Designed miniproteins, single chains, continued (3). Designs and how they scored, part 66

Each design is a single chain, and the fold is of that chain. pLDDT is the mean over its residues in the fold that is shown.

## One batch from the design tools (miniprotein)

Design m10417
Fold by ESMFold2-Fast:
Structure m10417 (fold): chain A 62 residues (1-62)
Amino acid sequence: SMEKVEEELKEGAIALTKAWAQRLGVAPDPAEVIRAAEADTSLSVGQQTAAIMAAKIAEKFA
């Protein structure tokens, strides 16, 4: 069902956002992860995109 797919996407995005927050040294808040990822020049384009997209998905389901 769509509801199950949405729940799995939400859980995955939240988990990834928390992992990125820990790596970036910020609070596990989507907005904070987005700001930290955009400012971190040590991240590759792929890493930055992954962090921002996970946080945006998590924020949408908050």
Scores: mean pLDDT 82

Design m10418
Fold by ESMFold2-Fast:
Structure m10418 (fold): chain A 106 residues (1-106)
Amino acid sequence: KPPIPKSTAPNPEEIEKRIREQLKAEGFEDVAEEAAKYFSEGVQHYARGDYEKAVKYFEKAFELAPDSSIAARAYQLASDAYRKLGDTEKAEEWRKKAAEIDPSLA
């Protein structure tokens, strides 16, 4: 995979801050920092094409806040990552979970 220049990669701390604010607004204050950290790590690995690592971090994020908007996005991104890995069954499983939380993702 081509290297991602620092100037084009999102700042992980800024991503985590925005995710923490969203999770707190949804009532997940107790896990917001940890879930935001894992989701941010997943996004970074996904952007680099490290899909196997990305799905592991997304899994940790949605396990911490399973009914949050961040969990829905983590399911969606994990589904896409599994599709890129050639695992269409896992991709469909996670897409369905994303749609269960956020029907607009169906």
Scores: mean pLDDT 76

Design m10419
Fold by ESMFold2-Fast:
Structure m10419 (fold): chain A 95 residues (1-95)
Amino acid sequence: MVTVTLTGTVTAKSPDPEKKAKVIGTLTYSGVAAADSTAEKEIEPGKEATITFTLTVDVPAGQTSTVTGTVNAYVEVDGKRYRQPSSAPVTKTVT
């Protein structure tokens, strides 16, 4: 087996330039095994925040393997959630 690390990044801005918000995201993985990683980060008023997700998975060695993860995120302001577009799938190929 070969250990691979998937890294996904989401950058979000508060929908209200005068209010503090929170970006919450989840990295999901498909391929060899299903796993999830969830993270959150505060967004200052009128600013952007970036979350980095890291997920480590084991894949078969000795052949080309493609491991694909997907990040889904939403922004929370005053207890209300606004879904952000999913980031492009994070893909890593190992041989």
Scores: mean pLDDT 71

Design m10420
Fold by ESMFold2-Fast:
Structure m10420 (fold): chain A 60 residues (1-60)
Amino acid sequence: VSEEEAAEAVEKDTGMPKEAALAIIEDAKEVGVNPESVRKGLLDAGASEETAENFVAAAL
């Protein structure tokens, strides 16, 4: 899954703007982040498990 596809899926599931989801990916790549925290945050925001897993795999 590409970063663009992962960000678009997050937007569709949670209503988070695609630009915001892409910014999270960029920040994760620059400073690092706990993948479990990202996954949990996406699930708490209403993302499906598949969307959260794909986002973590693409970003981290």
Scores: mean pLDDT 77

Design m10421
Fold by ESMFold2-Fast:
Structure m10421 (fold): chain A 56 residues (1-56)
Amino acid sequence: MPSAEERATRNEILDLRDEGYSQAEIARRLGISPATVSRLLRATRAETARLLAELA
């Protein structure tokens, strides 16, 4: 189960992406590794793909 802290970090990443920041810039601004950013974005994308598949 993802922690509340991990969920909050994921929301910050999505906000920064909407503002046009790159994955590397997001990692630098949040003080986390680019690998963490990539992992959290991949989890979000997999969840979205599952929801879209269920609706189709």
Scores: mean pLDDT 72

Design m10422
Fold by ESMFold2-Fast:
Structure m10422 (fold): chain A 68 residues (1-68)
Amino acid sequence: MEMEIEREIAESMVRMWIGIGRIFYKQGNYEAAIEAYEKAIEYARSNPLVSEELLEEAEEELKKVKEE
């Protein structure tokens, strides 16, 4: 199932960028954290296979950083 593999890869890419953003946020590097979360959001929006919940997670993480 090519479509299922593509979804898993797409969601893994989004989760990777969210993870990178969280690492930078924990280090106090808010600029790098914002960049990573924005990349996660851009990738999620460009790929219809990415779940709406995962996109919302990336957007919430970005909001959290911007409130600091």
Scores: mean pLDDT 80

Design m10424
Fold by ESMFold2-Fast:
Structure m10424 (fold): chain A 60 residues (1-60)
Amino acid sequence: SEIEELELKKGVFRIMAESSEFVAERSREVNPELSEKNRKDAERLREEVRRLEEEIERLK
């Protein structure tokens, strides 16, 4: 179903966001530029997760 496909996509983007958050935190002191890039990537991915959650709720 469309809801199941959106839930799967949400899960993938969540894992990607968590990965970027991990890199951002780990690189904060040793590579601030890499940290900032990954922080921004994580924010964009978290925003995509929120949009998918809203779309799923709209379909219910």
Scores: mean pLDDT 87

Design m10425
Fold by ESMFold2-Fast:
Structure m10425 (fold): chain A 66 residues (1-66)
Amino acid sequence: KVEEYVKKAREALKNGDYDTAIEYARKALELDPLNRKAVELLVTALIHQGKYAEAQALADAFLARQ
């Protein structure tokens, strides 16, 4: 569930597997849309892939929901 997906996303980031990190971080956010750790992992993975606009939009959307 959420904690397991966050863990898998973090491990994927550590291994440089940004696609897998994005996949699991998104799954964590599907279960818990306000999960800050999942947002941080997703933003980090997107930045590593050069997807700066998507990373910015995600961060803005998360802040708007607080």
Scores: mean pLDDT 81

Design m10426
Fold by ESMFold2-Fast:
Structure m10426 (fold): chain A 73 residues (1-73)
Amino acid sequence: SMKEQAEKYAKKGEEYGVLGVIYEAEGRLDEALAYYQKAAEYYKKALELDPNNERYKKALETAEKKVKELSKK
């Protein structure tokens, strides 16, 4: 189903988000940024399939905030 596929994408987003946190904690900010970008991509895919899922919206917001923080302006 679309919801099962959305949950698979969300799980990938969670896995990449965890990697982002680990690499950020180690001061490996370029790798952390790449992982947070992957997390955001997968949460966007999950939301395409389940647009009203508040958990996915919150997770995407968190990942995008981290991408913004780690991107040099």
Scores: mean pLDDT 89

Design m10427
Fold by ESMFold2-Fast:
Formats: sequence, structure tokens, C-alpha cells
Structure m10427 (fold): chain A 76 residues (1-76)
Amino acid sequence: SEKIEKLKRLKELVIKAVSYFVTRDYEEAKKYVEEAIKLAEELGATPELLEKIRNVYHLENVGEVLDYIDEQIEKV
């Protein structure tokens, strides 16, 4: 399913963004956040989810975003 592949790609982009934030590579992290937001918008993500993706530098938001993506994959 193309939707499942896009959701998996979204998860990969979020994980990459977090990895770069943890290593303090903020310029690369921002690029992955921007790609994640664009893909999430194409997938019809809610405004609340988009705000959590924008704010993945607050690491508490990361778990919620990843859990949501995993739930959407299971529902397809």
C-alpha cells in the first residue's frame, strides 16, 4: 500500500530529525522536520499532529508522534 509506505517514510523522517537534534546538528534536523511536515500534510495530518512534528525538539512530543504514525499504519 502506497499509504503504508508514506507513513513508514514519515516515521523515518521524524526519527532522523530527532537523531540530528540529539547530536546538536540543528540545520540537518530542521531539513528533516520540513520534509516530515510536507509529507504529513500530503497524508492529511491534523493541525495538532503538524504542531507536534514542528516541535519534535521537545522530545516528549516524539513518542506521541511516533505512536500516532504506528496506529495509522495498523488501521490501513
Scores: mean pLDDT 81

Design m10428
Fold by ESMFold2-Fast:
Structure m10428 (fold): chain A 75 residues (1-75)
Amino acid sequence: MLSAEEAAERAREAAKRAAEAAKAGDAEAAEEAAERALEAARQAEASGDAEAALEAGIAAGVALISAGVARTVAA
């Protein structure tokens, strides 16, 4: 099981990948990265660490926005 810190770190890495994919116009890659960020955020919440959960949640939100922008541009 991921520690709270590991889950938050994975969420941040996934958000970074989503932003990079969105900048490249790759909606599919951005969506996959956003899904990974959401999964990591759920794991951070399950850990009971409120700070890590908030950090991971913010990262997942950024990843979702990036994926949404990429999809809108691709359409």
Scores: mean pLDDT 80

Design m10429
Fold by ESMFold2-Fast:
Structure m10429 (fold): chain A 60 residues (1-60)
Amino acid sequence: GPELYRAVAPVPATSEEELALRPGDEVELLERLDDEWAYARSLRTGRSGRVPLVYLEPLP
């Protein structure tokens, strides 16, 4: 199934490649880029982009 995470804090997009999130937004993790960044899709907005992993917690 999809690898789902939740945002634990507001995440601003500082570039067009980044994914803006609100606290509690659920995302599908599409790719782990490195230890700090992932490429994810927001389930609320349908947008995809890079997001810092520190803002995400895994869903059961």
Scores: mean pLDDT 85

Design m10430
Fold by ESMFold2-Fast:
Structure m10430 (fold): chain A 85 residues (1-85)
Amino acid sequence: SRLREQAARTAAALAELRANRDAALAELDAADPADAIAGLRAQAELYARLAEEARAAGDEESAAVFEEAARVARELLAYAEARAA
């Protein structure tokens, strides 16, 4: 399904982020703060919505991936907002 395929791609992206967290933070440091904040906020909202869709469909495995992605996006958002202040 589309949702399961999206969850698989999201899981791969999370694994890459965990392996290269310092590089991800360096990219945020180099980005325009307003653009970074807007993008991370949009990603957090998207992943929260996808988690709700997966849970409503009974796909707990995909829901867990999207919930973790939303959590990570919110952590990066908090980092970007603190840096911009």
Scores: mean pLDDT 87

Design m10431
Fold by ESMFold2-Fast:
Structure m10431 (fold): chain A 62 residues (1-62)
Amino acid sequence: SMEEEIERLLEEFRRLATEYLLTHYSEEEAQKRLEESLAKVEELAKINPRFAEMAVRDLREA
């Protein structure tokens, strides 16, 4: 379903974003930025799942 696809993409985004953020920020700052980024991607994904796919792609290229 659409919801299951969004959940999968958000989980992959969380994993990749955590790895990226911990490379550049302290644990505390990384956690804050992760929560903010996840909230934004989740909102966009409700409009179109393609936004979540793009967010994942951007992190894979970082």
Scores: mean pLDDT 82

Design m10432
Fold by ESMFold2-Fast:
Formats: structure tokens, sequence, C-alpha cells
Structure m10432 (fold): chain A 60 residues (1-60)
């Protein structure tokens, strides 16, 4: 589901912008984007990825 992937990436981008360390958050997001470039992502997987990114960014 390309829509789910796009939505998750957009949500992660918002989280990165609001992060305590936007530079590091942006780098992490870029790695995630590259990993997902050619992968099919389900709605559930997309939600889990956003949740995990949220937790990691909260640590910065």
Amino acid sequence: SEEAKARALAEMEELAAASKNPEKARELLEVIRNTLEDQEVTEEQAEEMVENAKKELDKL
C-alpha cells in the first residue's frame, strides 16, 4: 500500500521537525526512507514504523 507508506513517511517527517534534535531526526528519517523505497508496506507495518520512530525521536 503506497498510500500507507506515504502517510507514514509524512507523519515521521512531522515528528522529525518537532524533534529535540531535528538534524539527527532528519538523518534517521532518510535511512528509513531509503529502506522503504522498494518495499511494500501494509497499514499495520506503517503504523508500527511511525510508533517506533516516535519512540526513537523522543529519546533524542
Scores: mean pLDDT 75

Design m10433
Fold by ESMFold2-Fast:
Structure m10433 (fold): chain A 72 residues (1-72)
Amino acid sequence: SMAESHIEEARKHLEEAEKALQNGDIDKAVEHIERAYEHALKALEAGDKEGSLEILQRVADLRKKVNELKKK
């Protein structure tokens, strides 16, 4: 489904964001977090409330982690 495709793409971007943070590449992590957010919104619009809200929570958690790393 369209929602399933967007959830899959969001998960791939979250994985790349986590890899970027592990490598200290904050800018790359932010780009991937933003792509995951956009795909989560598209999945929500396509009717996947549960999957999209889980991804949106992960986006919020990674944004918090980015903000803490920027304070260092």
Scores: mean pLDDT 88

Design m10434
Fold by ESMFold2-Fast:
Structure m10434 (fold): chain A 119 residues (1-119)
Amino acid sequence: LRQRARQLFEQGMQAYKAGNYEEALRLYQEALALFQQHDPDSVDTGNVYSALSSVYSDLGDDESAAKYLRQSGDIYSKVTDPTTRESFIVHFASTRSSSLSSGNYKVAEEAQRGIDRLS
């Protein structure tokens, strides 16, 4: 059922891009449940956690945003491919920069922890 999980994740990304945050959360949480059942430590699972963090950050739920960013960092830290690790570092660096600019120090701190684990 990885195909169904990826399909839900893609639909969630489309909802998020359209500004439909509640729909994006529902789709991402459904995708997360399927990925957790089949491959909880996969990059796909980490990507869903990262996407949930972005939605919660946009909704102003800094605690949930930081929680999910930490979960994505935990998964990504297990990836050994240098190119993939570098892409995750860039992602966390962008998240940290945006969070610092918005005064969300809790999310910025979790983004820095993600960078430290990947470096």
Scores: mean pLDDT 84

Design m10435
Fold by ESMFold2-Fast:
Structure m10435 (fold): chain A 97 residues (1-97)
Amino acid sequence: SSMLLQGQQQGNQVIQLSDDVQQTIIDQGLSPLDAGQLMDKVVVQTFQVMHSSSPDISQQVGDHSVDSILQAGQATGITDGANSFASAIQSGQQNYI
């Protein structure tokens, strides 16, 4: 119940940042397909962490999202975009808290 509500709020924050950052990554000359693949992997992994995490969800989501973004960047070859997105997620989580 409370964990689920926190997960939903964190999910909405992450998705909003993801949409803004994905557009920025595309604007920097990355293909929409590559940007979409990176973002899809990050969003899915972030949601899984939120729904399975203990009450300290915000910190766990932030830490796990950064790791997931960096791993997705390595897997897709979009490392510069992944670094920028990871920084945006960390900043967004701090502002949410």
Scores: mean pLDDT 50

Design m10436
Fold by ESMFold2-Fast:
Structure m10436 (fold): chain A 80 residues (1-80)
Amino acid sequence: MLEEAKKYYKEGLELFKKGDYQGAIEYYTKAIELFEKSDAPKRDIAQAYLNLGQAYYKLGDFEKAYEYAEKALELLRETL
């Protein structure tokens, strides 16, 4: 459900702020899965992918950081 997705996303943001990038990745990933199942606005899904990419960047996984940033941009282009 959309409410549950937002809850996981918020927890991911808090973990990221605390420097728990691996924890942030886990919660952002759960949020994205629930957003997609809830037919959430593409903007919300894109925002979660951007933050997922940023968390991977902080861990030095630049390939995944780029992959998820690209996925977010593709979703945002679809909202035109």
Scores: mean pLDDT 85

Design m10437
Fold by ESMFold2-Fast:
Structure m10437 (fold): chain A 65 residues (1-65)
Amino acid sequence: MLSDEQLEELARELGLSPEQARGIVREVLELGKREFTGEEIQAIADRYGVSPGQTAQLVAAVLSA
């Protein structure tokens, strides 16, 4: 799992607030999936008010951690 410090740094790199990044990570972990469709990425992005591209990068980082 990403530490709070690692998540805050990644959020800053992606232009996300720490709260947005934490919410997305929790959503990804709660879904328990190893892969996400573009539609699922868009739904998560819309929930947190971020771009699909930002969401996809964060999801990829979480799944590769």
Scores: mean pLDDT 79

Design m10438
Fold by ESMFold2-Fast:
Structure m10438 (fold): chain A 56 residues (1-56)
Amino acid sequence: MRVRVLEDVPTDGPERTFLRKGELVEVLEELDETNVLVRTAEGRVGIVPKSVLEEV
């Protein structure tokens, strides 16, 4: 599922990276009620809060 990043946010987890506002990422897994695992177009994987993502 593709979602849009609503604000610039650093990722947590195995690959620490940075998501930019307006970026489209893929949701791989819901880890808990507040956090999801996402993959960027470049193939980076990281954990971000659901609150910074919007379905497109």
Scores: mean pLDDT 77

Design m10439
Fold by ESMFold2-Fast:
Structure m10439 (fold): chain A 92 residues (1-92)
Amino acid sequence: GRKAAEALIDAAQKAVAAGAKVSASVSGDTVTLTAKGANQETIKALEEAAKKAKEAGAEASVTKEGDTVTLKVSGLSPSSATAVVLAVIGLQ
């Protein structure tokens, strides 16, 4: 669980550093990370986070719509999901 949360937080930090507007939400055991104004660095960061989350045993998917990239990760503990949301809020 921790490795998946760390991958999401790292991706959010990289996306913000690359100029994207990042938000996170939780629904059940699924964390949704949305990056608006995504460039190639942001896209790569979210795709790498999805790969790391899958390697940690979580389910992950990346969806692209225009300049918005959405990463969904399922199978996180409530504490890990909360840590991701709080970290993303702290980046705003």
Scores: mean pLDDT 81

Design m10441
Fold by ESMFold2-Fast:
Structure m10441 (fold): chain A 55 residues (1-55)
Amino acid sequence: MSSAEDIIATLEQLARETGDPAIAALAEELREMKARGAPLAEIQEKAGEFLDSHF
């Protein structure tokens, strides 16, 4: 994924396809972080940490 928006959009789509509320909550959290100006690296780290511990 090349941008914060790509990461968030991918997780939002995955949440819709799987129905997993944890993935949906992560996508919402990352979207809020992006809206607050969080850097791409922080968003990538948050997503990676969650996926590693969730799966």
Scores: mean pLDDT 79

Design m10442
Fold by ESMFold2-Fast:
Structure m10442 (fold): chain A 62 residues (1-62)
Amino acid sequence: DFIKQLLANFGLDPSRFTISVGDTDLFAEAGKRDKTVVELVLERGEEVYTSTKPYDPSLFVP
């Protein structure tokens, strides 16, 4: 799965992304920012981390 490999290359856990926002589709999250999923990860890798964390503050553990 290309999206899973792309997320892993940025040190992102794709399962964490979906779990943190519930059953939210990755395309739906990209749509909220007027981006494709690949553009979201490439342009805003840090933002992808941030978008998963509001539902699980434990993900911010240092």
Scores: mean pLDDT 47

Design m10443
Fold by ESMFold2-Fast:
Structure m10443 (fold): chain A 83 residues (1-83)
Amino acid sequence: GKAEELLEEAKRLLEQGKYREAAELAIRAMMEALKTLESKEDILRAIGLILRAIGAVLDGELTGKEKEGAEEAIRLAEEALSL
C-alpha cells in the first residue's frame, strides 16, 4: 500500500544520506497508515508515534544528529505500520 511504499522510499533515502527527506517520508508513511486504522486505541498509538517521530527529527536538527533523527523516525514508522 501507499504507507509501505513511502517507508521503503524513506529507507532508500536514508541509505543515500538524505536524512531530512527520509524523515519526511517516514512521517508521511505513518500519516497514510493512520487513515487505515479503525480502533481508537490504534489511532491514539499511531498519533503518539507520529508525535515522537516529529520530536526525534527536530531534536536531530537542533543537536546536529540528523541521521539519528531520521533512523528513529523510520523505526517509529515501522511500529505504526504494524498496528
Scores: mean pLDDT 90

Design m10444
Fold by ESMFold2-Fast:
Structure m10444 (fold): chain A 64 residues (1-64)
Amino acid sequence: DAKEKFEKGLEYEKQGKLDEAIAYYEEAIKLSEKGSEIWKEAWEKQLRLSVEQLKAAVDRVLGG
């Protein structure tokens, strides 16, 4: 149930648990129909959070 996984991702994102949110968005992508609204939303969310976490990690490594 792609929608259920997507909603779980939103819930964890709201709690600041970004790793868990990304994992649920990835599950939503795997369970959703390619090209569907849920698939596109989950992909966009997963990509945004992954990029945000990568930037934070890079800043930490290069800034320290």
Scores: mean pLDDT 80

Design m10445
Fold by ESMFold2-Fast:
Structure m10445 (fold): chain A 74 residues (1-74)
Amino acid sequence: MKKELEELIERLEKEGHTRLAEAARRGLEAVLAGDEIAMIAHIFAILATGVEEGKEEEAKEAIKLLLELADEVK
């Protein structure tokens, strides 16, 4: 899951969706730090940015990968 999320973030950055990529990266950092409140806040930011940029499906995939990683890490 972590590698797949990192690859998605890199792809979004290369495509110029830097705000969505940044939101997903901050979500990843929050999960790895064990900061559950920050993770939830970044999930909302990912969804809002994805909808605004017309990248709702990529935002949903990022959220899915982030939640799967959070379950793996605990």
Scores: mean pLDDT 82

Design m10446
Fold by ESMFold2-Fast:
Structure m10446 (fold): chain A 64 residues (1-64)
Amino acid sequence: SEELIKRLKEEIEKLERERERLREEIEELKKKESIKDKILALFYEVVLGSTELTIERLKKKIEE
């Protein structure tokens, strides 16, 4: 239905914004060079990967 497609597109847009924020945070953490910041960067890289996979799957659901 049109409403379901609209909702999925809104969720994808939200996740794409989250993905961009995660990328920016990872880049900033990598500049700081502390052990703590390196560990946080690795954690955010895992979260980024999960977010990207979710976006891909939701886009496929819209396409059917």
Scores: mean pLDDT 83

Design m10447
Fold by ESMFold2-Fast:
Structure m10447 (fold): chain A 74 residues (1-74)
Amino acid sequence: MSEEELREEVWVSLVRMVYAIGKKLLEKGDLEGAQESIKLLEKIREKAEKEGLEKAAKEAEEAIEELEKLLKEQ
């Protein structure tokens, strides 16, 4: 595994972890915590895009859209 491949896997794992936390916060009715999770995912997406981590950036964007959809439907 190259450093680039390892970096991509680390960022993808981070995206998935933040998404899972945001979803659990929504289940508990913590709307503020869910919004902070979305903000963190936006920062992760921006950083991943800047570093050319296309898979991580795409998964972050998808996670943001899903959490925003769930938040709007509360």
Scores: mean pLDDT 83

Design m10448
Fold by ESMFold2-Fast:
Structure m10448 (fold): chain A 64 residues (1-64)
Amino acid sequence: SAEAERLLEEARRAAEAGDEARAREYLTQAGSIDNPIVAAILLQILDERGGAAAAEALARLRFM
């Protein structure tokens, strides 16, 4: 959905800025709207590997 896409883009920007808490909020919201499995994977990347890794994964999501 357009709303979920917007939230994933907001999450990518927050993760790139090093704001992991905000990135987590946006990913959680996106998962509640559409594709909870992808959101869960991105949240795990954020928690285990940090914001830069999560931002990279989000940037590549459209090219997978």
Scores: mean pLDDT 81

Design m10450
Fold by ESMFold2-Fast:
Structure m10450 (fold): chain A 74 residues (1-74)
Amino acid sequence: MKVNDTTLELTFDQPVNQAAVGLAIMKVPGVTGIQFLSPRTLLVFAEEGVNLDELEKQIEEALSKIPSDVLYTP
């Protein structure tokens, strides 16, 4: 039975710079797309067969490289 989802939901404590976040996440291998649901919430779409736990870790690493003054400038 497949238990792997191909979608991650990320929620931030405050509104983010969608361009900076999008560019950082799209550089992560295995990401096929993103969709912002709100200035604080986005969906990340992954390739089938990608380990979502590892992908989430890579996304968090990519986002950690964005300065907080850029990340939280909507």
Scores: mean pLDDT 76

Design m10451
Fold by ESMFold2-Fast:
Structure m10451 (fold): chain A 70 residues (1-70)
Amino acid sequence: AEKEAKELVEKGIEAIREGKYEEAAQLFTEALKLDPNNIKALQYLAHSYFRLGKIEEANELLKKAIELGR
């Protein structure tokens, strides 16, 4: 599960690099289904949501990432 989540995060980062924010959001969402506390996936999903104009959802993801990183 953790290895598969890491591979999905890596694919999501590539999607962000290409400006494919909808695809990136889907990949990070799948990573979080496998590893719900993956701080990196939460942070990149928030970034993707900010780019898509989903500001409230992005802020909730960042709040969770901050709480987990403590």
Scores: mean pLDDT 85

Design m10452
Fold by ESMFold2-Fast:
Structure m10452 (fold): chain A 81 residues (1-81)
Amino acid sequence: RPAPRGRLVEENGEWVVELSGLPPDATLEDVARGIADALYEKYPDMSLEELIALLDEWSERAGMTPEQRELLRKALKERVA
């Protein structure tokens, strides 16, 4: 499957992820990969640990469930590897 394109934007002091290129049957895993790609592209010089810490702060602020946060961490680890 082609990876969705994502970018991080700041709106009203909050970080928002804009995703494009999602297929009509996009799963939560596809969305998580898009978010991971956006983080990696915005902060290419950050370590995996730093990216995970940043992701955890944003996902907690967004009120994401532990399962959703785990999908994001997995996608980010796969993107960096």
Scores: mean pLDDT 67

Design m10453
Fold by ESMFold2-Fast:
Structure m10453 (fold): chain A 59 residues (1-59)
Amino acid sequence: GAAAEAERERILAEAKAALEREPDNDVLLKLTEKELKEVFPEEVAQEILDELKAYREKL
C-alpha cells in the first residue's frame, strides 16, 4: 500500500545518503537491515538490502 511504499522510499533515501557519506560503513548496512526486517516481510527487506549493497558497490 501507499504507506509501505512511502516507508520503503524513506529508508532507501536515508540509507543511500548515509552510504554516499561513508561507503565502507558496514554498521550502516547492519542497522538498515534490522530496521527493514522490523518494517517489511523478510523477502522485501532482503530485496531492499540487496539494492543498497549494489548501490554501495557503484560508489
Scores: mean pLDDT 77

